# Designed miniproteins, single chains: the designs that were tried, part 100

Each design is a single chain, and the fold is of that chain. pLDDT is the mean over its residues in the fold that is shown.

## One batch from the design tools (miniprotein)

Design m3476
Fold by ESMFold2-Fast:
Structure m3476 (fold): chain A 79 residues (1-79)
Amino acid sequence: YRVRIEVEGSEEDVKRFEELARKAAKEMGAKIVSVERSGGRLVIEVEAATRLDAEELMGLMLIAASSEGVKVVKAELLE
C-alpha cells in the first residue's frame, strides 16, 4: 500500500512538512519511495505494509500539513 501526498506552500513550510512526514514514516516503519521538492511544492510517496498503516500514515501527514499551514493539493491511497 502506498500513500502519495502533494502539498503547496512557502518553501520553509514545505520543508517543515517534509521533516514531519519523514518522521511519521520512520516511526511507523514505512518506506519512503520518493520525495520530489521544487520550491513551494512537495510530492511524497510512502510505502506501508498494511492498509491500516497506510491510512494512519495518511492521517498523520494530513495533520502535519494543517499544523504547518501547507495546502494539500492531492492525497491518494494506492494499492
Scores: mean pLDDT 83

Design m3477
Fold by ESMFold2-Fast:
Structure m3477 (fold): chain A 86 residues (1-86)
Amino acid sequence: KVLKTPLVLEAAEKIREVVEAEGGSAVILEEAMSNSEAMTPEIIEYQKELLKKLEEKYPGKYRILFGSNEKSALEATAKAVEKAIE
């Protein structure tokens, strides 16, 4: 679903590069990892799968957590990609 798209993985990689260049902290959307009423179990599983793949590819290099629901997560990811590409 939305969090399994290649765009999300590319966004994470671009954000990592921008964060490291700035010397700042990772982009954190902590609500994404909490078990909130707005999140479905499917979205939580997608986030876990995504983080596992990102940790395997970039161990300890960045931490990205997506928004608390499908719509919020997609919008946050899109904005992050725009900022990273800019």
Scores: mean pLDDT 47

Design m3478
Fold by ESMFold2-Fast:
Structure m3478 (fold): chain A 89 residues (1-89)
Amino acid sequence: SMAEEQERIRRAVEALRRVLADPSYVLSEEEQEDLRFLEEKMKEIAEEIQKKYPGKLSMREVAILVLQKLGVPREEAEALLRAMSEAAK
């Protein structure tokens, strides 16, 4: 159902935030499955956006739009991407 799909996305985003905040955090099997589901959905939506706007959007803009289409508010999507950028430094 759409409600179950949205709940899985919310759990996956929370699991991602935890890993970004604490690199020693061990993901549960459920969190790992939720993250795999999120990754597959993000890939599908990103491919659609890139096909519609080839060479028009930065990867950051694509990622924000993907997260928004998955029900993540823009402010939360921007905060998540900022946390990912900081973790990569």
Scores: mean pLDDT 81

Design m3479
Fold by ESMFold2-Fast:
Structure m3479 (fold): chain A 85 residues (1-85)
Amino acid sequence: MGDLLKKLRELALKAMEAMMKGDLDTAKAYLKEAARLLPDKSTREKVMKYIKEAEKTDDEHKQKLYLSMALGEIQTEIRKLEQKK
């Protein structure tokens, strides 16, 4: 659990930094990696759905919105995992 939580935090931070730099492809890659590590299937499906919606749109504003929603779900799951320790 400790290693999983550490990796999720690292990936979430890297995704946020990539989004701040406007590197949406790198942000998507980190969010996909984080999604694969999520223990809750429902949360994984939500994160993957937002990433797919970001990939389907050519509107940069909508891409950033969907990726922010994906990041938010990951951050919420990190918080829940911290509370279970």
Scores: mean pLDDT 83

Design m3480
Fold by ESMFold2-Fast:
Structure m3480 (fold): chain A 63 residues (1-63)
Amino acid sequence: GVRERAERLAREAIARHPHLTEADLPEIVNTVVGLYNAGAIDESLIEPVVEMMADVLDMVRSR
């Protein structure tokens, strides 16, 4: 389902970002799933939104 896809993509994104850890997984996954359930994004936007969130969180933590 959407949650399982978001979890896989979020784990892959976290592995690529030095300032992110598994503790960040719930924030990314719950936000993406929440946006999908609210109708704000469709399935084609799940991966781009996960990547964007990971990039932004890593950038914020690098400061």
Scores: mean pLDDT 86

Design m3481
Fold by ESMFold2-Fast:
Structure m3481 (fold): chain A 99 residues (1-99)
Amino acid sequence: MKVTMSPKSITVKEGSSVTLTFKVEGEDELLDIKWYKDGKLITEEDTNGRVKLSYDKEKKIGTLTITNLKVEDSGTYTFRAKTKKGWIDSEGTKLTVEK
């Protein structure tokens, strides 16, 4: 199974929105999905609703959308997918938020 994130790198202005997309290729079912910023787990609750997570199980495509971007949202975003065979890591997306 292969996990791909897009874009690989993106620069956006503060106050805008960004969507990071992951795609999983392979026949194994995804049992869990985790997003990380600079190695730290991120959740929708931790961001007061600025981060939204989605997953289309049939297409095996998911998104992480960040609204009202802040300079502090800059960092490396990675994704982990759990299957019956274990965890698989993405390469990641580098996000830069400019004033």
Scores: mean pLDDT 79

Design m3482
Fold by ESMFold2-Fast:
Structure m3482 (fold): chain A 68 residues (1-68)
Amino acid sequence: MEEQRKLITEAVKKVNEITKGVKSKDVARIVGLIMRAVGLMLDGKSLEEVKKETEKAIKYAEESKKKS
């Protein structure tokens, strides 16, 4: 759980840095991906599954910023 919480915290920080100036619809989707990662952690899913969802959120944030 602690390792998963650290991954989610780092992803949130990175997403916040990336999403400044990103459109609200893209921000909402990024938040959804982060919430999904938190849900997986609370459900006791593997570190790998939590990491996969946090990586999706970061990737989506980076792609959204490039389009902005």
Scores: mean pLDDT 76

Design m3483
Fold by ESMFold2-Fast:
Structure m3483 (fold): chain A 81 residues (1-81)
Amino acid sequence: SMEEEVEKLKKEVEKMAETLDEEVKELAKRMIKLAEENPEKALKLLRGTKNWLETYKTASPAERAVLKRVAAAEVKRLEEE
């Protein structure tokens, strides 16, 4: 079901973020909260977050700095909607 996929994606996102850094964990928590507050968008938001985390994991330190800055701005924008 959609609900089962959302719960699976939340756990995957949390687990992936835990292996990275504190800033990424905070961004992931904010996206999970946003998905919980917007159930109609939850799958899209969580899939996007998972894809971003996979990209971040393979990125260089310089690329990671840019990815975090852009992601922080995007999360803030979505929270202000």
Scores: mean pLDDT 85

Design m3484
Fold by ESMFold2-Fast:
Structure m3484 (fold): chain A 73 residues (1-73)
Amino acid sequence: NREKVIELIRESILKDRDLSEEERKEVEELLEKLLNLPSSKDKEVVIERAILLMKLNGASEEEIEAFKKSAEA
């Protein structure tokens, strides 16, 4: 279950006391966006899901832009 995995990640991250208040808010927003995405194989949805997962994993802005550019090609 996708939602259950996301919830486990959320709990793990939010229980980490080394995270800043800003980082915790960003994680909450990213998880909310990810949970609202349909389980679709449509190109746009797949790209958006991948970007959200990259952000959750701490990917840099440059890495996200490179992925987005590659996916649009």
Scores: mean pLDDT 70

Design m3485
Fold by ESMFold2-Fast:
Structure m3485 (fold): chain A 68 residues (1-68)
Amino acid sequence: SALDEALAAMEAEARAMLAAGAPPEEIERHMLTQFMRLAATLSPEERERAAARVSEIGRALRAEYEAM
C-alpha cells in the first residue's frame, strides 16, 4: 500500500541518517516532520496505525544507536 511504502521510505531515510552519524534527536525530529506531513493525508484509523509503526521504527533505531 502507499502507506506501507511511505513508512518504509521513512525508515530507510532514518537509517541512512543514523549511518551518516546524525544524532538520534535529529533523526526523531526528521521522522516527526515526515509523519506530520503524511498524517494530514490519512484517516484517523490510518494515523493511529502509522503512529504505532513510527514509534516502533524509532525504538529500533535507538537500540541500533546504543549498540554502536
Scores: mean pLDDT 83

Design m3486
Fold by ESMFold2-Fast:
Structure m3486 (fold): chain A 71 residues (1-71)
Amino acid sequence: SPEEEAQALLDKGREAFAAGNLDEAEKYYRQVLLKYPDSPLVPEALRGLAEVARARGKTDQAQAYENAAAS
């Protein structure tokens, strides 16, 4: 199902982030937004992108993703 596919992309993003692979984590989180924009998992993908941005020292970008996730 689309929801199972979105969850699998989130899980891959989280696994990549835990491994320190920030580019790979960003890629998987962005795929949730691009392929499943209406998924209830989109806020979690946005929070994942905020974590990646924060790890890169991009605090303003991280805040923008967190604000989008809260909307």
Scores: mean pLDDT 89

Design m3487
Fold by ESMFold2-Fast:
Structure m3487 (fold): chain A 114 residues (1-114)
Amino acid sequence: MEPLTPEEEREMAREIFEKHLRRKIEEVGPVGALRELAEQYRVFPELQPEARIYEVMAERELSEEDALRLSLALAFPDFSPEVERLVDELLEAARAGDRERVVELIERLLELLK
């Protein structure tokens, strides 16, 4: 069996993530889907920043489109240097427990993802 390249594995992971999140949004709405992501990430000590970001996103009452775009950017930021930089800053703010900075960076990322 020829293994998938790292790039092919990453693209497949992105497609699986998007399909799973779209289905979850259809079942429980965008707020419910984001809360479930926060709970899933919270189980892993290394993913506490991501869990906190998803919690803040759920509190923002995002549309389905904004919830999808922002979640995809957070999970797979490597499609844009500008997105990657903002996601890096967002993770650092979440790691520091700076809720106000997390909210500010989420709003900046949403504007960039228009």
Scores: mean pLDDT 80

Design m3488
Fold by ESMFold2-Fast:
Structure m3488 (fold): chain A 80 residues (1-80)
Amino acid sequence: MSPVERLEARLDKVFQEVVARAAARGLTNEQIIELARWFEEKRDELLAWAKAHPDMTDEEIDAKVEEFRKEAERRLDELA
């Protein structure tokens, strides 16, 4: 699996967890759609970064995924 593919798979997993948590908190479909749109934009940004850095380390991928998770959790908390 390439670094880009690893980052993409991990971002998708984090988003699935955030959506499940949003639904469990009773967020509306409209709020979940807003989260999904933000995720699509952020995912595209991170994947563009990854394509520009094909030699990125697993530690760099971990750092980007952790930053993304924190932003996703902050967005979820702002909606809830």
Scores: mean pLDDT 82

Design m3489
Fold by ESMFold2-Fast:
Structure m3489 (fold): chain A 59 residues (1-59)
Amino acid sequence: SEEREKARREVVRKLRELGYPTLFSDELLDKILEETGYDVDAAVEKLLKSPEFEKAKKL
């Protein structure tokens, strides 16, 4: 959906602005966004605490 695509783009944009990795699957971003009620700021914070983010930092 357009709303999901927009929310995913906003998460990636915020990560890029912070100098963090941005190469995450749409499935992971959708899962985190659903868990945070599509709060982009909360989704970014949750992603930063995820095992997937720790793995991305090593690439």
Scores: mean pLDDT 81

Design m3490
Fold by ESMFold2-Fast:
Structure m3490 (fold): chain A 87 residues (1-87)
Amino acid sequence: SVDEKVARLKKGLEQLKKLYPEYAEEADRLIEILDLSLTDPEKAKELLEEERKYADELFSKDPEKALLIRLGLKELEEVIEEAEKAK
């Protein structure tokens, strides 16, 4: 279910914050998008696109961090699409 996928992704992001505290700010933004995907998917999409732009700008400075954000955004996009189809 979408709820199970959201819970799993949130757990993964919380674990990422413990292992890589330098990614905590970005992980928190992805968690916010996940929470909004269930309650306000349109706002979740807006924040996801803003985070995508951030990752694109970051790529030339910190490609490893940018790629990790992009991988997270792909999973979030799938969650938002599933949440929308359920309505």
Scores: mean pLDDT 83

Design m3491
Fold by ESMFold2-Fast:
Formats: sequence, structure tokens, C-alpha cells
Structure m3491 (fold): chain A 88 residues (1-88)
Amino acid sequence: SEEAKKYLEKAVKVLETALKTDSLVNQRAGVREALEFLEKALEKASGDEKKYVEKAIQYARDALQARTLDEVKEGIEKALEYAKKALE
């Protein structure tokens, strides 16, 4: 849906910004903000779009549970990959 895509585009921008930081605090803050947009996108998504948004949320949540900068970056990269797939 158009509304889901709007929130997905916002989530993608936030995740891309978070990925460029070298601070765990700033990366986690970005992931939390992106999760709010991803959850709003999920409410408006259906079919394959919904499946990819659910995977993006899962990886974003995994990133928040990660303890190292590298693990958080891996989670952000995976969340970003699935959010972009949802936009296709």
C-alpha cells in the first residue's frame, strides 16, 4: 500500500543513517526509531510486503539485543535489506 511504502521509506532512511555511525548508543537510537516506522508499515502491509516488513522488524529487534558494534551493524544491514525488498 501507499501508506506502508511511506513508512518503509522513512525506516530505510533512518536505518541507513544509523549504519553510518560508529556509536552503539546512536545506532540503537536509530534502530528504535526505525522500528516505530516498520511497525506502522506492518499495519498497512499485506502479502509479500508484510512478510518482508516482518523480517525487517525481526532483524531490527535482534540488533537492539546485540552487545557489540559489529553485531548491531549486521542486524541493521539485514533489517535494511528486507525493508528495501518490501519496497519492491
Scores: mean pLDDT 87

Design m3492
Fold by ESMFold2-Fast:
Structure m3492 (fold): chain A 106 residues (1-106)
Amino acid sequence: DDALNVAAFAAMMEAARELLSNEELRERFERLKEIADELLAYYEKNLSPATVADIIRAGELAREMMERGESLEEILRRLAELLAGSDEPPLQQLRQALEGLLKLLS
């Protein structure tokens, strides 16, 4: 289930990329998907339960916010905040990519 949830997060990033009309935002979401795919591969090497839980929560939060029609900027901001508490290098890379997208939306 945890690996499936990480895969669902990656699939959601890919779907978001396809829905964007801005090519720069598409490229940033493609990068987020690449990082999510790297996280999925890293999960196969036994990530800590806390790191896996954070990834699952990030995916669930993003889905819920999208369902509520919240802005892309708000979703990215909340995801970056959620991941800020982790010292795991792949999660730090994901956070930096999210912060990069936020700068483009500002």
Scores: mean pLDDT 63

Design m3493
Fold by ESMFold2-Fast:
Structure m3493 (fold): chain A 70 residues (1-70)
Amino acid sequence: MLEEFRAKLAREMAEARALLEKRGDEDTLALAERVAAALAEQAELYAAGKLEEARELQATRAPVLRALAA
């Protein structure tokens, strides 16, 4: 399950990155890369069974994710 989650996340991020690169929007691309790194860290915490730490990380990064989605 975690392996499938990582594969799906990697694919979706690659598709998003390709779209942003076509726009030439370097700032948005940099923000998307930071979000991808945050999601990867959360996945590692889930893999280690550290569910509370994963939830705390998600909560602290929610403002960044909302800014990217805007």
Scores: mean pLDDT 65

Design m3494
Fold by ESMFold2-Fast:
Structure m3494 (fold): chain A 78 residues (1-78)
Amino acid sequence: GERRPLNEEEREKLREELKKQIAELEANLDDWLATDGNAEEQELARRYLEEAKEALENNDWERLEAIHRETLARSRAL
């Protein structure tokens, strides 16, 4: 790859940040389920939760980094 892989300290920080983001997504999913209006966003959140949890269990740092970047990009874009 063209990009430098994460070192052990960076991976540990990424794991903690993703745990936080997973908790936020679960909380948001509960709110969206209560509102029953945003089915597309609910489906996206559900897929992200499953992918993030699977990547954490498998220590797939490349996948975790990709998920983290995508969520940060969404948060910063709008």
Scores: mean pLDDT 67

Design m3495
Fold by ESMFold2-Fast:
Structure m3495 (fold): chain A 91 residues (1-91)
Amino acid sequence: MKVIIKKGDASAETAIELVEALGKLKKYPAFKGNTYEIAVDPNASQEDIDRIIKAAKEAGFDEVIVDDSESPWTEEQVRAAAKEARRAAEN
C-alpha cells in the first residue's frame, strides 16, 4: 500500500495522529491496497517531514511520499480526514 501524507496547516503532532489513525485502518479489508493523500504544509521543515515519515512507517504504512505541489489543507480538514478514516474503519 502506498500512502501520500500531506500535513496542511496542521501541527506536526496532529499530522502524526492522522498517520496513526490511517495506519490502524490498514488492518481493515476496505483499506487494503488503498492509497491516501493528505496535504502537507509546503513550509514544513525537513524535520517535520522526517517525523511524519517515521510516524507513518511506525503506524505500518508501506510508503510515505511528501508532495508540496498542492495547496495545504487546514488543521480542521486534516482532523476531519482522520475522523472519516476512523469511521470508515468502523463500517
Scores: mean pLDDT 53

Design m3496
Fold by ESMFold2-Fast:
Parts: C-alpha cells; sequence; structure tokens
Structure m3496 (fold): chain A 71 residues (1-71)
C-alpha cells in the first residue's frame, strides 16, 4: 500500500495538515472553515519543494500519531 520514497503532493499535505488541526484543537470544524484552511494550506504547500513537502508530511504524521496515542 505505502510507497516509502514517494514524494507527497501539496494536496495530500494540505489534507493532512487540516486533519491535524482538527485533531489538535479537539474541535469540530465547519465545512466552510475546513475549505478555507484546505485552500490556504494547498497554496502554501504548492510553493514547497518535494523534499520540503516530504519533511513536513513526516513531521505531521509524528504529531498526529502522538495525539492519537495520548488521546
Amino acid sequence: YELPRRPVTPLELAFLEVDYELLKNNKKGVTDEIKKRLAEKYKEFSKMTPEELQKRYDELLEKINEILKKK
């Protein structure tokens, strides 16, 4: 299922970032708020290099895992 060296896309990173924000804040996001965040993150991440995207993705996964384990 996973391709360990596959570069992440800005869109994939944007979705992960929004998921992390919702999880971190322990809040239910409304659809419009989610859309705004997603579009904002997508624009920011589209400026990043593939290596920067991969690093950010790995960092977000670690943070998400920490929250999920901690509850």
Scores: mean pLDDT 70

Design m3497
Fold by ESMFold2-Fast:
Structure m3497 (fold): chain A 61 residues (1-61)
Amino acid sequence: SDAELAEAFRRFSLLIEELRRAGVPEETIDRLVQQGVDALAARDLEKLRQIIDEMEQLLAS
């Protein structure tokens, strides 16, 4: 749904800020931003959730 997609994208945006603060390489962040924007444009909620999971794993490392 649009609400779920919007909420997932809000979480994605917050995680980008956290990744930058954690010192994750800029090249990795740029890739994740591009993939997230592409998933949002395609309205692919499952893909956006997969990207969020990858971001959370990077922060847990």
Scores: mean pLDDT 87

Design m3498
Fold by ESMFold2-Fast:
Structure m3498 (fold): chain A 105 residues (1-105)
Amino acid sequence: MTVQQLLDEMQQVGLDTGKKVEELLKNGASKKDILKVVEEGAKKMLEIYKEMVSLGASDEDEFKARVHMISMLRDIKKLVVEKRPDMEKEMDKIIKEFIEKLNKT
């Protein structure tokens, strides 16, 4: 698998996570169910990122992947908070913990 294929897979995980979150919000799903989908998406993106690093991705590709993942999670936060403002703190916690995990990788 190439670094570019992993970047494309990472983008697809972000898009799929966003679509699942949008459907859950539309159906009035619980906070727990929404957070689970976001956390699972973040975990999958982190696993793809670790594979990119293990393949010897350049510092530029690693930086682009990090920025892209954080941007996708922030877009998902905006979608969630617009419909569920009560979830802002939980969404901020997921993003903060995700950034901390990236920094340890």
Scores: mean pLDDT 87

Design m3499
Fold by ESMFold2-Fast:
Structure m3499 (fold): chain A 86 residues (1-86)
Amino acid sequence: ELEKLKEKVRELKKELEEKGAKLLAEALEEALENGELNELRGAVYAGELALEYYEKHKKAPDTPEAMEEVVAYFKPKAEELYAALQ
């Protein structure tokens, strides 16, 4: 369901913004504007992983260094997601 995925991405975006993850929240907004089903699924997954990152590290990924850690953290998870879709 496209609309349910969009709602979930909006929820994750707001929660990440509240936790100070502004850069990732902007990436989720881009997925909302341009994304189709797979992009929205990826955005939900990335948002959930970013919240997991926050819970583990107790800080938002809002610096270049923290963003590199988030990218390293969820890149293999995004690859797992795309593999599962095949």
Scores: mean pLDDT 67

Design m3500
Fold by ESMFold2-Fast:
Structure m3500 (fold): chain A 77 residues (1-77)
Amino acid sequence: SPVSKEEQRKKLEEEAREVNLSVYGEVPKSEIEQLEKVIKILEELLKQAEAEGDEQTAAYIRKQIEGLKKQLEELKK
């Protein structure tokens, strides 16, 4: 069966949790590194949604990526 939008969100939640577990002994850039990893995961999901022809999901994911990139830019200042 095709991957549902609910399954995609749940997978993102699990991967974000695993990223948090990897912050042990992290330097001041850890939040930036976590955001970049989440953006990368969303970019892969966007690529999958576009390949499946799910334009609605692709649009949603693009909006999420844009918001996270804005947060990343603010953290780098």
Scores: mean pLDDT 71

Design m3501
Fold by ESMFold2-Fast:
Structure m3501 (fold): chain A 97 residues (1-97)
Amino acid sequence: MSKEDIEKIKKLVEEVKKAIDEFNSAQTPEEREEAFKKALDKASELMRILLKNPEVREKVLEFREKLKQAIEAGDYDGAVEVIKELVKFAEEYIKSQ
């Protein structure tokens, strides 16, 4: 993986973690929805970068499918848990690079 992509992943991981903290700290349904949208947008960008690497493609596609299923079910808590697993996977992957 390129040094530029590693730095982008590190930044996206921190941005996703911040959005998840905002989701968990939300006082209103509207604040919770906005935090979720931020987490989803950053997680989607993270997945797009990871999908450039054939060695992790299958695992990233599994996360994408799980996330899609949780969202379609209206399970935002479940979707956030999938995003947390994706973040952990991304952190472990970049440590191996």
Scores: mean pLDDT 86

Design m3502
Fold by ESMFold2-Fast:
Structure m3502 (fold): chain A 78 residues (1-78)
Amino acid sequence: SNKKKAQELAEQGRKYAEQGDYTKAIGLYDEAIALDPDNLEIQADLYETMAKSYEKSGNDDLAEMFKKMAEELRKKAE
């Protein structure tokens, strides 16, 4: 049940991220990770969204860091 709830929250997070609402997306991904902490795909979605949020605010160094963290997690998830 926790894994199913995490997937539902992550799906909502992806929807908000697609709309550019990174604050809501991050909150939903944090809740999803709390329910399914070993889910590397959701963790990667979180870090990609954080990277986009930092890029939008002009924090290029932080954006690049989170992009690399997300890429590493996606490679481990495969």
Scores: mean pLDDT 89

Design m3503
Fold by ESMFold2-Fast:
Structure m3503 (fold): chain A 76 residues (1-76)
Amino acid sequence: MKIEEASEEDKELMKKWYPESYKKILEAAEKEPDERRRKVILQTIEGVLRIIEGVLETLKKLGKTEEVEEILKKRE
């Protein structure tokens, strides 16, 4: 499974920054009985983890982590 290749640190970061989205995607994958649809959901999770990793690395270099936290709180 592609999500199993993600580090535990990446999973914890996703839970921290996108808790609602992460929970919903995992619940959708768990409830999906169709193997093909489940693979699509898992590919989505993999894509989101890579985006979060890239964004967090960029923001750490720019020192704008707090701005992203405010945006996430405003949308949730």
Scores: mean pLDDT 63

Design m3504
Fold by ESMFold2-Fast:
Structure m3504 (fold): chain A 75 residues (1-75)
Amino acid sequence: MVEVKEEVLPVDEETEKKLRELVLEEAKRQGIPEEEALKAAEEAIEYLKETGKNLAVRTVTRDGVTSHELSVAKK
């Protein structure tokens, strides 16, 4: 079974830390360099701050494997 959880977070210091942590976790799982992951996280944070939009975090668990998808909240 596939389980999907979706969370919408306002851009604040706590959300910025969470976004960086989630990006680093996914990078570690996928073998992406930490430097590249952090750059992507900073670009995402900048975009959210400039647009005033919220962060959407989608957590997908499939066959015991958990992955996180980060995007701009669409609603």
Scores: mean pLDDT 75

Design m3505
Fold by ESMFold2-Fast:
Structure m3505 (fold): chain A 80 residues (1-80)
Amino acid sequence: MIKIGKLDPRTEAIFHAVLGIEEGAVSFKKSQGVPEKTIKEDLWKFVKKFIEQHPVVSQEILEKMAKLLGVSVDELIKKF
């Protein structure tokens, strides 16, 4: 279950960097002709693993994850 909390500024910066790398990877995969369904499935697996390893996230990180998945924050919370 996901928990919304305040993160240390260093941890917040690292999480933004990790999600930024994943966003870049999505753009690269699209340019290589990887099917959108495959990209979406890989992205959901990534976010699930991220939340399992880091159950406390900030509101900003939660919003960035929802945007990356193309879903609402409420939909993301319902999944976890």
Scores: mean pLDDT 83

Design m3506
Fold by ESMFold2-Fast:
Structure m3506 (fold): chain A 78 residues (1-78)
Amino acid sequence: SMEREFALEAAEKVAKDYPEYKEFLETVKRLLEAGELPLSVALGAIVDAGKEAEKKGKLSPETKKLVEELEKLREELE
């Protein structure tokens, strides 16, 4: 789905900006790709990681826009 592809892209971008979350986000990606994690839960995990990166001044403006769009997408799925 486009929503899953977008979540995977955002997870990669957040992990690139904030490598301390790389293992966590790679686990989220694998579980989402395997169908073992609900999309809404994956969106929440990626958004939370992005917000932590932003608090530490690590999040790029481009990745911040992706995180904001994921937050909106999560609201549409609930």
Scores: mean pLDDT 83

Design m3507
Fold by ESMFold2-Fast:
Structure m3507 (fold): chain A 88 residues (1-88)
Amino acid sequence: SPDNRTKVTIYFDDLGTGVEPVGDSVLPFSETRASPDGLYVEIVIERKSPDETSEAIINITRPDGTRITVTVKSEPGKEFKEITITTP
């Protein structure tokens, strides 16, 4: 069902760093896509039911081999989420 999916967009502030997404999650990823400019990654998290809340832990690997771990909740009525990661 379309109502059981949450699309998560993860933004990066580092223009010089591309992103190679790797999914490792308690919930299955339906889709994982990196932007052509490496400024964001989109991940779709699918719940078993539209009425249930679930959590996913995701790992993003950058081309230099650095790994970023993000925890995201997939909630009823929250189909879109945005996260910004600031690189030092």
Scores: mean pLDDT 64

Design m3508
Fold by ESMFold2-Fast:
Structure m3508 (fold): chain A 73 residues (1-73)
Amino acid sequence: MGDQFHQQGLQAEAQGRFREAGDYFAQSGDEYEAQGNNEKAADYYRLAAGAYHRAGDFESAIRYGKRSVELRE
């Protein structure tokens, strides 16, 4: 469930592992999107984008940021 990846993402952020946090938040987004919960998916993709940006992974940050906006239409 997406909530499990959310907790793992928060733990990774607390440890300064921002790329891993981004991966966990992206997985949460994927699970909520698969459930048809586009609003929650958008929230988690936004969290993933922020974590990837902190990790210096600007390609992933842009990709998930755009996905977050697309789901809020």
Scores: mean pLDDT 83

Design m3509
Fold by ESMFold2-Fast:
Structure m3509 (fold): chain A 76 residues (1-76)
Amino acid sequence: SRYIVELRPKSPEHLPELGKAGGYVLENFKDKLVAIIPIDETTVGFVFEDEEAAKEAKEAVEKNFPNVETRILKEK
């Protein structure tokens, strides 16, 4: 199974913070990433094979980027 960490700004004015959060995930979780998928103009998904890595990435974004909304989705 794969796990998607979805990042979205809590409001449109926080789009620059989304870019920073995405860069943070790429820099700190690169070795655990399978793919990066653009979902829409304001939403990006980071794909992990490992559930723990996905949870750690979600928590790290929430701690460092409070204006970015995070969700974790499990692919079927």
Scores: mean pLDDT 84

Design m3510
Fold by ESMFold2-Fast:
Structure m3510 (fold): chain A 81 residues (1-81)
Amino acid sequence: MLVSPEEIANDERLQKMLEKLEAMIKEGKSFAEIAEELGISEETAAELVLSLSVLDLRVKNNIPVPQEVYDYTLELIKKAE
């Protein structure tokens, strides 16, 4: 199953996390600092940033995302909340 770019763009929870991470990255925060702020491991912070960046890039290029990738990204967001 594939998740449409429109569904990802309209996912408020995912978009809020993406905006929060983009703000931290623009401030020059490292993965270690992001991990500390979100209360997660540095590895989980790196995976979260990478997963959200990949989803955002695919959405901007109108490429559907595999359901498994979307679900995994939501689980990472859940850990960071």
Scores: mean pLDDT 84

